# Ledger of designs, part 6: designed miniproteins, single chains

Each design is a single chain, and the fold is of that chain. pLDDT is the mean over its residues in the fold that is shown.

## One batch from the design tools (miniprotein)

Design m187
Fold by ESMFold2-Fast:
Structure m187 (fold): chain A 72 residues (1-72)
Amino acid sequence: SELETEIAVALVRMAEGIALSLIDKGKMSVEEAVEFVRRIAELLKSKIEDPESRKRIEEETRRAIERIRKRG
């Protein structure tokens, strides 16, 4: 389950990187990027039952959204 959590956290970080790249290319707004990352995080959380793992995903998602908002 730790491996699943680490993969989920890495996927959130990858989603952030994709979103930031698309913002820089003018293909995605900051608002769209935040929604994209939130949707990926919700999908990942739906597959993980452990509360501590879900909390780690939520925390990583919150940090990713903050970084995206600062780009705008």
Scores: mean pLDDT 86

Design m188
Fold by ESMFold2-Fast:
Structure m188 (fold): chain A 66 residues (1-66)
Amino acid sequence: EEGKKYAEKQLEILKKAEELARELLPKKSRKEVIDELTEYLEKQGYSKEEAEFLAKLIVEKVEIEE
């Protein structure tokens, strides 16, 4: 909503997380992928709660495309 630069940066972070999910899902369990995406997103500045929520959404999105 507010701050176009913020939204664009978040979109790029989420796209990278989606690519990471696509790479990891064939090699790891869903839970392990969610855990790794959560750690990645926390390193990007998200809170643990937000990172876990976003990680689950990203994994679900990738799974729907399969």
Scores: mean pLDDT 78

Design m189
Fold by ESMFold2-Fast:
Structure m189 (fold): chain A 69 residues (1-69)
Amino acid sequence: MLEEAKELIEKGKEAFKQGNLEEALKLYEKAVDLLTEALKKDPNNEEAKKLLIEALGNLMKVRVELKKQ
């Protein structure tokens, strides 16, 4: 699950960089869902917490950009 979430975040960053905002949004939302589930199963997973903060920050940035278009 963590490796899948990392891959989704990296794909989301690439989609955002290419201007594919809707794709970036979906990728980050899926990463947030996976990381939230991981933390429900293991609340002490520090890597999952850090990745969740990163994914949420990127998700908010994409939402702001989408509202401008």
Scores: mean pLDDT 84

Design m190
Fold by ESMFold2-Fast:
Parts: C-alpha cells; sequence; structure tokens
Structure m190 (fold): chain A 63 residues (1-63)
C-alpha cells in the first residue's frame, strides 16, 4: 500500500496534495479539513473523490 501510494502521489495536482495532506492531518475529517483550507465541505468532498480515483482507492477510509 505505501509503495503504491508513493508512486501515485505524483498523479495528484498541488491542490489535491494539499487536500490529501490536510485530510490525513485531521484523521480524514472533511469538516476540519474544509475549515483548515478555507473551502466548503463540498469542495473537500469533490477533491477527495478525485484523489481516490487517481490513487485507485475505493473509499477515503483506505487513505
Amino acid sequence: AAATFAARWDLLTPEQRQTLGTLLEHGLDQAATAEALGVSRATVSRHTRAILAKLGLASVAEL
């Protein structure tokens, strides 16, 4: 998992990397991530879905 994650990190945009990093820092809490990034929860949800698709993951719980 870690090797696959690292290999796919480069597929993320800078905005997606920032969103993913913030999600991980906040234990995958989308509300806390939205507050930290100064965006709406809908924006975090949209970016999370794009990140999951690029990483080949089925759900945010696999991050």
Scores: mean pLDDT 74

Design m192
Fold by ESMFold2-Fast:
Structure m192 (fold): chain A 64 residues (1-64)
Amino acid sequence: DPVAEAAAAFRAGDYAAAAEGFEAALKEHPNFATLWEQLAKAYEALGELEKAEEYRKKAAELRA
């Protein structure tokens, strides 16, 4: 399960692997706002603040 693997990687501090896993899950479920939020957190942890903000906005739009 890509989400479970991504969550495990995030907890282990492997934020790059977490981002890859959440991106894979989003290819199948692009309308799940929670996955966009998790992807944003992974990119924020990687220091990629512009991508993190972009994905947070996507999550907010899906929750509207």
Scores: mean pLDDT 83

Design m193
Fold by ESMFold2-Fast:
Structure m193 (fold): chain A 65 residues (1-65)
Amino acid sequence: SEMEELLARFRRELMELSIKRHQDIEAKVAKVPEEDRDAYYEKETAALTKQLMERRREFLKQLAG
């Protein structure tokens, strides 16, 4: 139960971070020249996805220990 609450909280925090980061990326991409927007968006979203997955794996490893 405690571990379930910690995991749920961690997931919520990651979700909120992801939402905020996507909003920031969208706001910034609107300021990028149209021809560069797809490349910029792809790079930033890929980096964010990788970072979130790595943080999640590390958190789960600590819980499993």
Scores: mean pLDDT 82

Design m194
Fold by ESMFold2-Fast:
Structure m194 (fold): chain A 111 residues (1-111)
Amino acid sequence: EAEKLIAEGKYEEALELLKPLAEKGDAHAWFEMGRAYFKLGEYEKAIEYYEKALELTNNRISEVFNNLGEAYFKAGDYEKAIEYYKKALEIDPENEKAKENLEKAEELLKK
């Protein structure tokens, strides 16, 4: 439902649908809200919501760390972006998206 709205670019509608689920402690809802804020260009909010998703489950999920890295990258914090991409790969060395993002961020920092 909400994932379909995000895929269709209906980010505000997705946020309204996810809010009551997140308020009930659904970590996945917090994660999807983070993704919606990221797509809206609200990178600081995306970071906040991803961190909340991670906190609620006490899980270190490679996808959440990769998305945190992407949000920091878009916010202009390349050093933190690299740190989070590395954490994603520490959890799942086969996370292709995190590997690609790490290489791109490190290349940018090399100038």
Scores: mean pLDDT 82

Design m195
Fold by ESMFold2-Fast:
Structure m195 (fold): chain A 67 residues (1-67)
Amino acid sequence: EAEELVKKGRKALNAGDYEKALEYFEEALRIDPRNVEAVAGVASAYYEMGDDEKAAEWQLRALELGR
């Protein structure tokens, strides 16, 4: 289920395992492409990895999906 994958992604983010977090959020998006929490999680992972441009792109997508 997408929610369970999002939960795993958040745990990976908190552990500093950003690549694994991206993997979990990507899997969640395969199940539910409009999952705002998963999209926001991808943005957070890129931000923590220092990819500010990708982080901003995914953050904007999360905002648009949350409308």
Scores: mean pLDDT 83

Design m196
Fold by ESMFold2-Fast:
Structure m196 (fold): chain A 69 residues (1-69)
Amino acid sequence: SEAQKQLQQLDALADDRAATEALLAELGVEFPDAETARAMTPEQIRALVDRRLQQLRQELQQQIQQAQQ
């Protein structure tokens, strides 16, 4: 399924930052803009990005589960 393919692509791109960013943009994941990012600490930015990736993974897993029902 499409959702499972996307989930596998996220795992495969752990070491490729540019490809990961391109995939996230294609999936509609929004990162903080430059102004907001400048006001945040590096730790806050990392936490926000990681949180969004985890939410995306959960959404994809739920879609895979629903597709089988």
Scores: mean pLDDT 63

Design m197
Fold by ESMFold2-Fast:
Structure m197 (fold): chain A 65 residues (1-65)
Amino acid sequence: GEEARKLLEQAKKAVDEGNIDEAEKLISRAERLAVETAIRDGRVDEAQALGKEINEIRKKLEEKK
């Protein structure tokens, strides 16, 4: 689960830097890892928390577009 969180931290930095394309790629990768966490480890609560953070970062991206 930690890898997804690290990708989200990198995505936040990319948003702050105005690198929208890189931020979108990082968010997509983090989302995929969150789904894998739910499926493989049964950690649905962690996957839901990651999904909420992903949505917040995507909202900031949409505001910059």
Scores: mean pLDDT 77

Design m198
Fold by ESMFold2-Fast:
Structure m198 (fold): chain A 60 residues (1-60)
Amino acid sequence: SSKIERYYKEMEEAVENGTSEEMYKKLKKELESDSSISATQYTGLFLYHIGLELDKELAE
């Protein structure tokens, strides 16, 4: 959905800016209150966040 695409973009920007943990907590709270978001999409966002952090570590 367009909403999950927004979350992915916000997470990418947060990882680049060093605010990924705060952004993840914010998005997690939004997802928990949003009945339109499936468990698969929620898990996908979490794994995407972890993947971006790992990619950043491996690049250094």
Scores: mean pLDDT 69

Design m199
Fold by ESMFold2-Fast:
Structure m199 (fold): chain A 86 residues (1-86)
Amino acid sequence: SMAEAEAFLKKMEKKIEEIREKLKEAAEEIRPEIEESLKRLEEVLEELKSKVEKGELTDRDLAIAGFSALAEVSAVDLAVEIGKKK
């Protein structure tokens, strides 16, 4: 539903802010990888917003966006932890 998509978008916007804060603590060598993941996450969010605005959003689209976003968030979390454990 549109309400579910809007709730997901707000949740992902908050996750993007959290990732930007984590990026400040990340080792310089790992920052490009985190920045690439952040860019891909922002692309997923913009595509989802576009589908919502066009009224073309399906539950499948929301699920795919969710899986893609989770993959990027998990990759960033792992990259940050690897950089800290040096």
Scores: mean pLDDT 78

Design m200
Fold by ESMFold2-Fast:
Structure m200 (fold): chain A 56 residues (1-56)
Amino acid sequence: MKEKIEKLLELAHKLVEKIVEFIDKKVKTEEEREKVRKIMEKIGPFVEKLFEKLLK
């Protein structure tokens, strides 16, 4: 099960990367782009930990 979850998280990561690229295109201010990137960077490992906890 964990192996399948890890693969799903990898897929989610790739999807998020594409979404971030789309958002970056629409968000013109550098400050807003930095904030979005920082949030994404923090959310990534957080989601991974949350998934592990939830599927316990």
Scores: mean pLDDT 69

Design m201
Fold by ESMFold2-Fast:
Structure m201 (fold): chain A 69 residues (1-69)
Amino acid sequence: QLEADIYQALILIAVSIGDAETAVRIAEKALEKGLPVDPELLESIIEVARKNGDEETAQRAEELLEKAR
């Protein structure tokens, strides 16, 4: 649980500074390790990526959201 909490905290920090690319990369690594990622964090990544005009990062986050449900 502790490792999962650390990854989620790192994702939240990346989202808070508007860095959707870093946030999705951290989320991908967490899920590869079998750690849960909060679906609301993935939705936040999608929102930030779209605000930045980064449709590739938004699509990556959407794919992760489908796996997380």
Scores: mean pLDDT 83

Design m202
Fold by ESMFold2-Fast:
Structure m202 (fold): chain A 61 residues (1-61)
Amino acid sequence: LSEEAKREIERARQMLAEGKDPVEVLREASRALHLAIQANDEEGAKEAYRLFAEAVERLRA
């Protein structure tokens, strides 16, 4: 896992736990996904996508 992607993934995870604005969480998760893809980090990309999907569900609620 790339260090940059890992840091952004953890930030998005923390924001979700704190109940931050879903749009802000979506932005962080999107950034994490981009970084993971650039680093060819498949595991990081999958985790970032999962957080992205979670944020989208909160927007629908």
Scores: mean pLDDT 80

Design m203
Fold by ESMFold2-Fast:
Structure m203 (fold): chain A 88 residues (1-88)
Amino acid sequence: MNAAIVADIRAAVAPIVLGVDRIDDDTIARVGAAVNQVLTDHNLPGSDRLPLGAAAIATARAARDAGLSAQDMVDLVTATVAAGLNTL
């Protein structure tokens, strides 16, 4: 179950992050929205989706502020959501 969700998170986040020349606040908001949509499609309740979406946004922002590559941001956001799912 979690492996399929994690694969769908990566598939949704990668084109958003890798498809832009600059990772601005709108791009980070789209990452959060994409994570929430994948979790909604997998029938996770709002009580689980809200903290996971917030963690994804916080991770993407931290990766941008640290000057990490777009690929590293995709990997870190995906790993953060995967870790959060494993605590449910």
Scores: mean pLDDT 85

Design m204
Fold by ESMFold2-Fast:
Structure m204 (fold): chain A 67 residues (1-67)
Amino acid sequence: SLEQSLEEARRLGREFVDRLADAIAEKYGLSPEVRERIRTDPEAFDRFVRALLEGKSPEEIERLVRE
């Protein structure tokens, strides 16, 4: 059904964003601790995404996610 398709699309969208965020964190050389926080803590994920959009350095991103 359309409702099931929309739910699947939302789930796949979240999985895609999570995988993309983890790949970017790895590329930036963020610590395993910080990468784990990005995966498990929605607030840390939000800080990470905001820092990326603001063009923060890897060092600044590391600091902001640890907060």
Scores: mean pLDDT 77

Design m205
Fold by ESMFold2-Fast:
Structure m205 (fold): chain A 84 residues (1-84)
Amino acid sequence: SMISGRLAEIAGKAGKLDSKTREAVYQIIGLLARAEIAIRSGDKELAKKLLEEARQLLKENPEIPEDIRKELEEVIEELEKRAE
């Protein structure tokens, strides 16, 4: 999956962050991976809920570096389009 490859790259970048920020990024990645599975299974409502939770975690963690934040936002936007 193109999405899983992108999430793996983001996880690699997050490995250099402090433990708290890294954990937050990993939680967001987990939500995005589950959202992609929900989309593939036809559960668009579950996908939308998981994407909203990912957006909320991103908002609650302002310490996430801008480059990682931007990549996570791009994945969220891509998955939101697929969940339409």
Scores: mean pLDDT 88

Design m206
Fold by ESMFold2-Fast:
Structure m206 (fold): chain A 80 residues (1-80)
Amino acid sequence: MERELEGHIEVSLLRMELSVLKIAYENGADLKELIERLEELRERVEELKERYADLPEVVAELEELLEEIDKLIEKLREEL
């Protein structure tokens, strides 16, 4: 229970960071800087996926987050 709760909290924090980056993009932030920050966020999501590999529910949430991050990176790279 405690470890599952920790996993959900960490996923929520990463989702908040992604939301901040999306807002920055909408407000005309530098695309190269945003891509770098998204790539750093992606790495942290993958690290958490490995750490919580035994918890399928947490892994599923992290995989959804990775998909969102990857789509945004692709979109931003197209605008470069």
Scores: mean pLDDT 86

Design m207
Fold by ESMFold2-Fast:
Structure m207 (fold): chain A 92 residues (1-92)
Amino acid sequence: SEEHELLLRLIGLVLRAIGLLFEIERLGREAGRPELIREARELYERAVEHYREGLRALDAGDLEAAREHLRRLEEEVERLEELLRRARELAG
């Protein structure tokens, strides 16, 4: 079902966001760049909010809202992945 597919995608993306946050925090500490850690936390907080709202939409049967929150969660994960690329460059 579409509900099941959306649920698995929401879960997979929030787990991805957690992993990206941990890696950026590690690299930010190694590079002495606290701004990378702050930016990663802000992106992660937005990702978690879209994950929560996506779950609420699924619980309400609002597939359109669930798709929108999934899209926004994907955007925040992409921003974390770009931040990770920058963090790796700065750490060496």
Scores: mean pLDDT 91

Design m208
Fold by ESMFold2-Fast:
Structure m208 (fold): chain A 59 residues (1-59)
Amino acid sequence: MEEERRRELERRIREEIVEAFKRMIDAIAKLEIEVAGVPEEEAEKEKKKMLEILEKEEK
């Protein structure tokens, strides 16, 4: 009984973590463009790299 609830909780935690990371990546890219004056092209490259790392962790 505990095991099934634990697995469900773990799945929810993983989903929340992935969503939180995606939101953070987007926020970082926006801040780099708006605050640091990073070119949109460079910010997009950084964002892509971070998303690839997140995707690799997911597998």
Scores: mean pLDDT 75

Design m209
Fold by ESMFold2-Fast:
Structure m209 (fold): chain A 59 residues (1-59)
Amino acid sequence: GREAELRRLAELLGISVASAEALVENYREDPALTLALVARDTGVDPAEVRALLEAALAA
C-alpha cells in the first residue's frame, strides 16, 4: 500500500516518511521541478526517484 511505498522512498532518500509524503504531493503538482530539486539535494538518480514517486502516487 501507499505507506510501504512511502517508507521505501524515505529509505532511498534518507528522509522521514512525513517528508516522503510531502514530496509525493509536490511531485503531483510539479513533477519536473520536484525531480530536479531531489536530484540537486540528494544526488540520487532522477529515474529511480520518479519510479518510487509514481508507485506511491498509484498506491
Scores: mean pLDDT 84

Design m210
Fold by ESMFold2-Fast:
Structure m210 (fold): chain A 96 residues (1-96)
Amino acid sequence: LEDLEKALESARKALEAVKNGDTETALQYLQEALDYVNRAADKAEKEGRLDVAIELTMIAITLAVLIHHGVKDPEEDAKVLESIIKRLEELIERLK
């Protein structure tokens, strides 16, 4: 849970940076969120929680795509990031 909560915090900070036009700060927080999501996915796989591991892997792929594209479309990228944030919130609630 701690890695997912940290991923959520980093994703929220990335969203605020995207909305403020701060691309460099957004990319830093997106990378932090990706690192925490990858840690959570590895742990879920080791624990045999395959459904959780698959969902986290899909979130990680989406974060990696946002990073690779350099947040060049802030309005669309913000919507994608809001979707990721909602998925992380739902997953954290499910895992409590």
Scores: mean pLDDT 86

Design m211
Fold by ESMFold2-Fast:
Structure m211 (fold): chain A 68 residues (1-68)
Amino acid sequence: SGAEAAARAEAYLAEARRAAAQGDLDKAHTFLMRAGDYATRAIALGDDAAGQRLGAEARELSVEYGLP
């Protein structure tokens, strides 16, 4: 469901923050890409508001961490 996809995006965002805090920017980048994928899936499955919010958050964290 869209809610399940959104929950997975939030979980990957939390893992990205943890990886970045540990200085593991390669892992942070991988987790942010997965968060973005699940945010897009949430939109496709009908949770447009959560998917847009989580996708924006993933982009913001990429900028904050200096990632592409």
Scores: mean pLDDT 87

Design m212
Fold by ESMFold2-Fast:
Structure m212 (fold): chain A 58 residues (1-58)
Amino acid sequence: GLAVLKEVGLAEIERLLAQETDPAKKAQLQALKEQIAAATTESEVIALGKQVGQLAAE
């Protein structure tokens, strides 16, 4: 459900934020974290999670 998807997404972003040293990427991850926290649908969380994965691959 939505709560589980948010929990997983936020946990992944927190891990990435803890490891990231680039201020620009940290700012992008922080913005995505805030968007996931505010998301009201599973579709929104899935789309934002995909963006987090793409950013992590860069």
Scores: mean pLDDT 81

Design m213
Fold by ESMFold2-Fast:
Structure m213 (fold): chain A 65 residues (1-65)
Amino acid sequence: DKKEKEKQKLLKGAQLNKDNADKLTQSAEEYRKQGLDEEAKISEKNAEDLKKKAKELEDKAKKLE
């Protein structure tokens, strides 16, 4: 089933983006603890962008159902 494989690929992509976003959020917290507020802000913005990409991939997967 090609649709099932495409759906699984999209969901895996979404999960990877979520995992990467979580890591960037953790890095941002660590940067703030060190007083590196600029680096923290960049990591937070990148995490937000990855969460948006994950949502887009999830929405595409839902359309295949």
Scores: mean pLDDT 85

Design m214
Fold by ESMFold2-Fast:
Structure m214 (fold): chain A 66 residues (1-66)
Amino acid sequence: KAEEYEKKALEALQKGDYESAIKYAEKALEIDPKNANAWGILAVAYERLGEEEKAKEYLKKARKLL
């Protein structure tokens, strides 16, 4: 279920494990591409990794779903 992967992605973010956060958020989006929280998690994780352009693109996707 997308919610379960979203939960794992948030847990990874809280631990500073940005690679795992990206992995789980991507899995959530495979199940539910309209999961705004998962797009938001990708944006935050890429921002923490210094991937500014990717972070902006994913944040834009999250905002369109609100």
Scores: mean pLDDT 83

Design m215
Fold by ESMFold2-Fast:
Structure m215 (fold): chain A 62 residues (1-62)
Amino acid sequence: SDAELYAILFGIARKEVRELFPELSEEQVDEVARRAAERAMETGRVTTEEIRELVEEVKRRA
């Protein structure tokens, strides 16, 4: 199901964001992971470069 796929993608994104950007708060990690999972659901992929851009966007809002 889409919900199960989203949960898997969110978990993968959350782990990658946490490993690459350990300075982020849990709220920031979850926000980046949510946006990355949504993008992957919409487009079929999300790249490390796109994740870096999402991190910078989330940091600017803090």
Scores: mean pLDDT 84

Design m216
Fold by ESMFold2-Fast:
Structure m216 (fold): chain A 113 residues (1-113)
Amino acid sequence: REVQAQIYLDLGRYYLKQGKYDEAIKYFEEAIKLAPDSELTPRAYLAIGLAYYQKGDFEKAIEYFEKAIEKSNGKNARAYYLLGEVYRKLGDFEKAEEYFQKAKEIRDKLPPL
């Protein structure tokens, strides 16, 4: 069901771009259900977190960005960057800078040149 999961991920991204965050979340959740152990799952969690962030639900955004990090074995630089953005919105500038630094460290470990 990998192909079906990819279709739902793409539909979720389409609705996310349209500002239809609840519809986007629904499609990302269906993608996770169809392929929970695939590399699509951390991408779907990241996108759900971004949808909640755009809705102003920062607690849910943090939850899903943390799930994206967990499912990517701690190597999701974008999820760390977005956690920094959420904490900046919450006024926790110290925690925001810590997450931005982690995002940079992971990005800079990308291999060659």
Scores: mean pLDDT 83

Design m217
Fold by ESMFold2-Fast:
Structure m217 (fold): chain A 80 residues (1-80)
Amino acid sequence: SRAEELLKRIEELKKRLEELKEKSKDEVEKEELEILIEQLDIIEKQIEEAKKNNDEELLKESEEALKALEKRVEELEKKL
């Protein structure tokens, strides 16, 4: 299902964020990474809710939020 695909992307993104956090030595960067992890947890809960309620609109909004977060992580990876 689309929700399952998004949850898999979240799992992969969490691994990337944890790797960045482990490699980072900058305090400001670590704080930014922590905020992104918190945002990812919120998106995960929204996707789970959308899946449970068959809410296609919430699922679409969650996908757009996840895509934006993925782009931010990609930018941070290029800095390290």
Scores: mean pLDDT 83

Design m218
Fold by ESMFold2-Fast:
Structure m218 (fold): chain A 88 residues (1-88)
Amino acid sequence: MKPLSELSDEERAAVMEAVRRILQRINEKEAEKGRPLTPEEIRDILKEVADELLKSGKYSEETVRRAVELAVKAISARYGIKVEPVEL
């Protein structure tokens, strides 16, 4: 897949960390509940991960927002779910 824009190493790291955290938390919550998560539960996880990345101080707010947008697209494609935009 061709990237829409050239990603810096820092932006790539942020995207990879966001995707990893989201997938890990989805798997943990699904195991806890014994069922697939709803789109609403997935949206809540997206907000939690975005907040955690902002609080980490590792990335700028712009980088976190971009990473979350890309992660949402990847998760939506994987789960066939249309998720609401995440507000930071």
Scores: mean pLDDT 72

Design m219
Fold by ESMFold2-Fast:
Structure m219 (fold): chain A 73 residues (1-73)
Amino acid sequence: AARDAIIAHYSARGGVPEEELRRRLAEQEAELAALSREELEELLAELEATVASSPDQQLLRDYALALLRELLA
């Protein structure tokens, strides 16, 4: 859901095809999956302490939180 929301948001703004956005997010997800559990837990704690000041930041924060929680499950 959060991943699809971010893809839809940036795809609707134009400039980057949805397929390319999906590829880039998959690459970033793979990079995060290569991190240690301790590094992922630290990133999650830092991100949970952040406050989004815009809808764009909220979408990115929600996506990152969902991804980190999934990787730690």
Scores: mean pLDDT 74

Design m220
Fold by ESMFold2-Fast:
Structure m220 (fold): chain A 58 residues (1-58)
Amino acid sequence: SLRDLILRLIGLKLRLIGLELDLERETDPERRRELEKEIEELEEEIKELEEKIKELEK
């Protein structure tokens, strides 16, 4: 349902904020690279989900 997609989007955005905060605090280069990759993958998932929600709202 549209509601379930919106709730998932909120959850993904909260996770993104958490990862960005983890990246700000992380000093290990290997872990920073892992976090940057996770952030990029999550941003792509958020974008796809936002596009799906937009289609359903129209």
Scores: mean pLDDT 85

Design m221
Fold by ESMFold2-Fast:
Structure m221 (fold): chain A 72 residues (1-72)
Amino acid sequence: MKKKLEAEILLAFGRMAASLGMYELAAEQYEKAAELAEGELRKEILEELARVYEAMGDLEKAEEYRREAEEE
């Protein structure tokens, strides 16, 4: 479960960054987490990415990540 643990740690850092309004940093952590995650965890991370890009005003990327999350 090494990749899953790493993904969960990156997700936690991303959530902390997002809570501080650091959306670009949060997106970077979530993108790394998504590369390491599979199934339900990856879906959760992609939903967080969509939310962060919406907060940044990047609606195109937000829609792309939301669609990817629905395919998990």
Scores: mean pLDDT 84

Design m222
Fold by ESMFold2-Fast:
Structure m222 (fold): chain A 56 residues (1-56)
Amino acid sequence: SRLAEERRRRERQREVTLYSAIGILEAALSLAEKLGLPESEIEAIRRQIEELRARL
């Protein structure tokens, strides 16, 4: 049915958005490590990545 297709589309869109956000944060983490940001800030980025992964 159209409703079930709409739900599956939203679920896929949510997953794609989560994967994209994780990828951006992983790139930001690599840059933060390269720039020598404080360990507390690097750890905060790692926690955000873990939280997003838990939503998958």
Scores: mean pLDDT 84

Design m223
Fold by ESMFold2-Fast:
Structure m223 (fold): chain A 76 residues (1-76)
Amino acid sequence: MVRVRATLRLEEAGEAHLALVTDDGETVGVARVRADAAGEATLEFDAPREALPSLRGVAVRDGRVTHVPVELEELP
């Protein structure tokens, strides 16, 4: 297990539910966040290092589901 920081870019600023899921369908991180004016939101979570290449970002806002780009940084 490694500690990871994920930066997700939403289509617009405001509150959203974010989830990070693996390719095999396991959810590894969830948060209710408020994205800034640039649409960026961050969350930190623990994940197996082996799962990092397969992580996908999903945002849910007002009943709309969006796949979002994810930038991952492994923390010390």
Scores: mean pLDDT 72

Design m224
Fold by ESMFold2-Fast:
Structure m224 (fold): chain A 65 residues (1-65)
Amino acid sequence: SAMGEKLMKDLEELKKLSPEIEKVEFEGDTVYLTLKPLDATAEAGAAISAIGIAIEYGFSVKLLP
């Protein structure tokens, strides 16, 4: 979908700025986010940012180990 494509672009831009984000995958209306266990505070910040962006586009987020 056009909104999914825009969300993917926004998350790829976030990934460039947040080394804690290892991988972003889409399935249906859900974004699967894989995070690197580098620093708990930075990991939490990256997760919160990604969740906020996804919610604006009407998507759900699942965090993977």
Scores: mean pLDDT 76

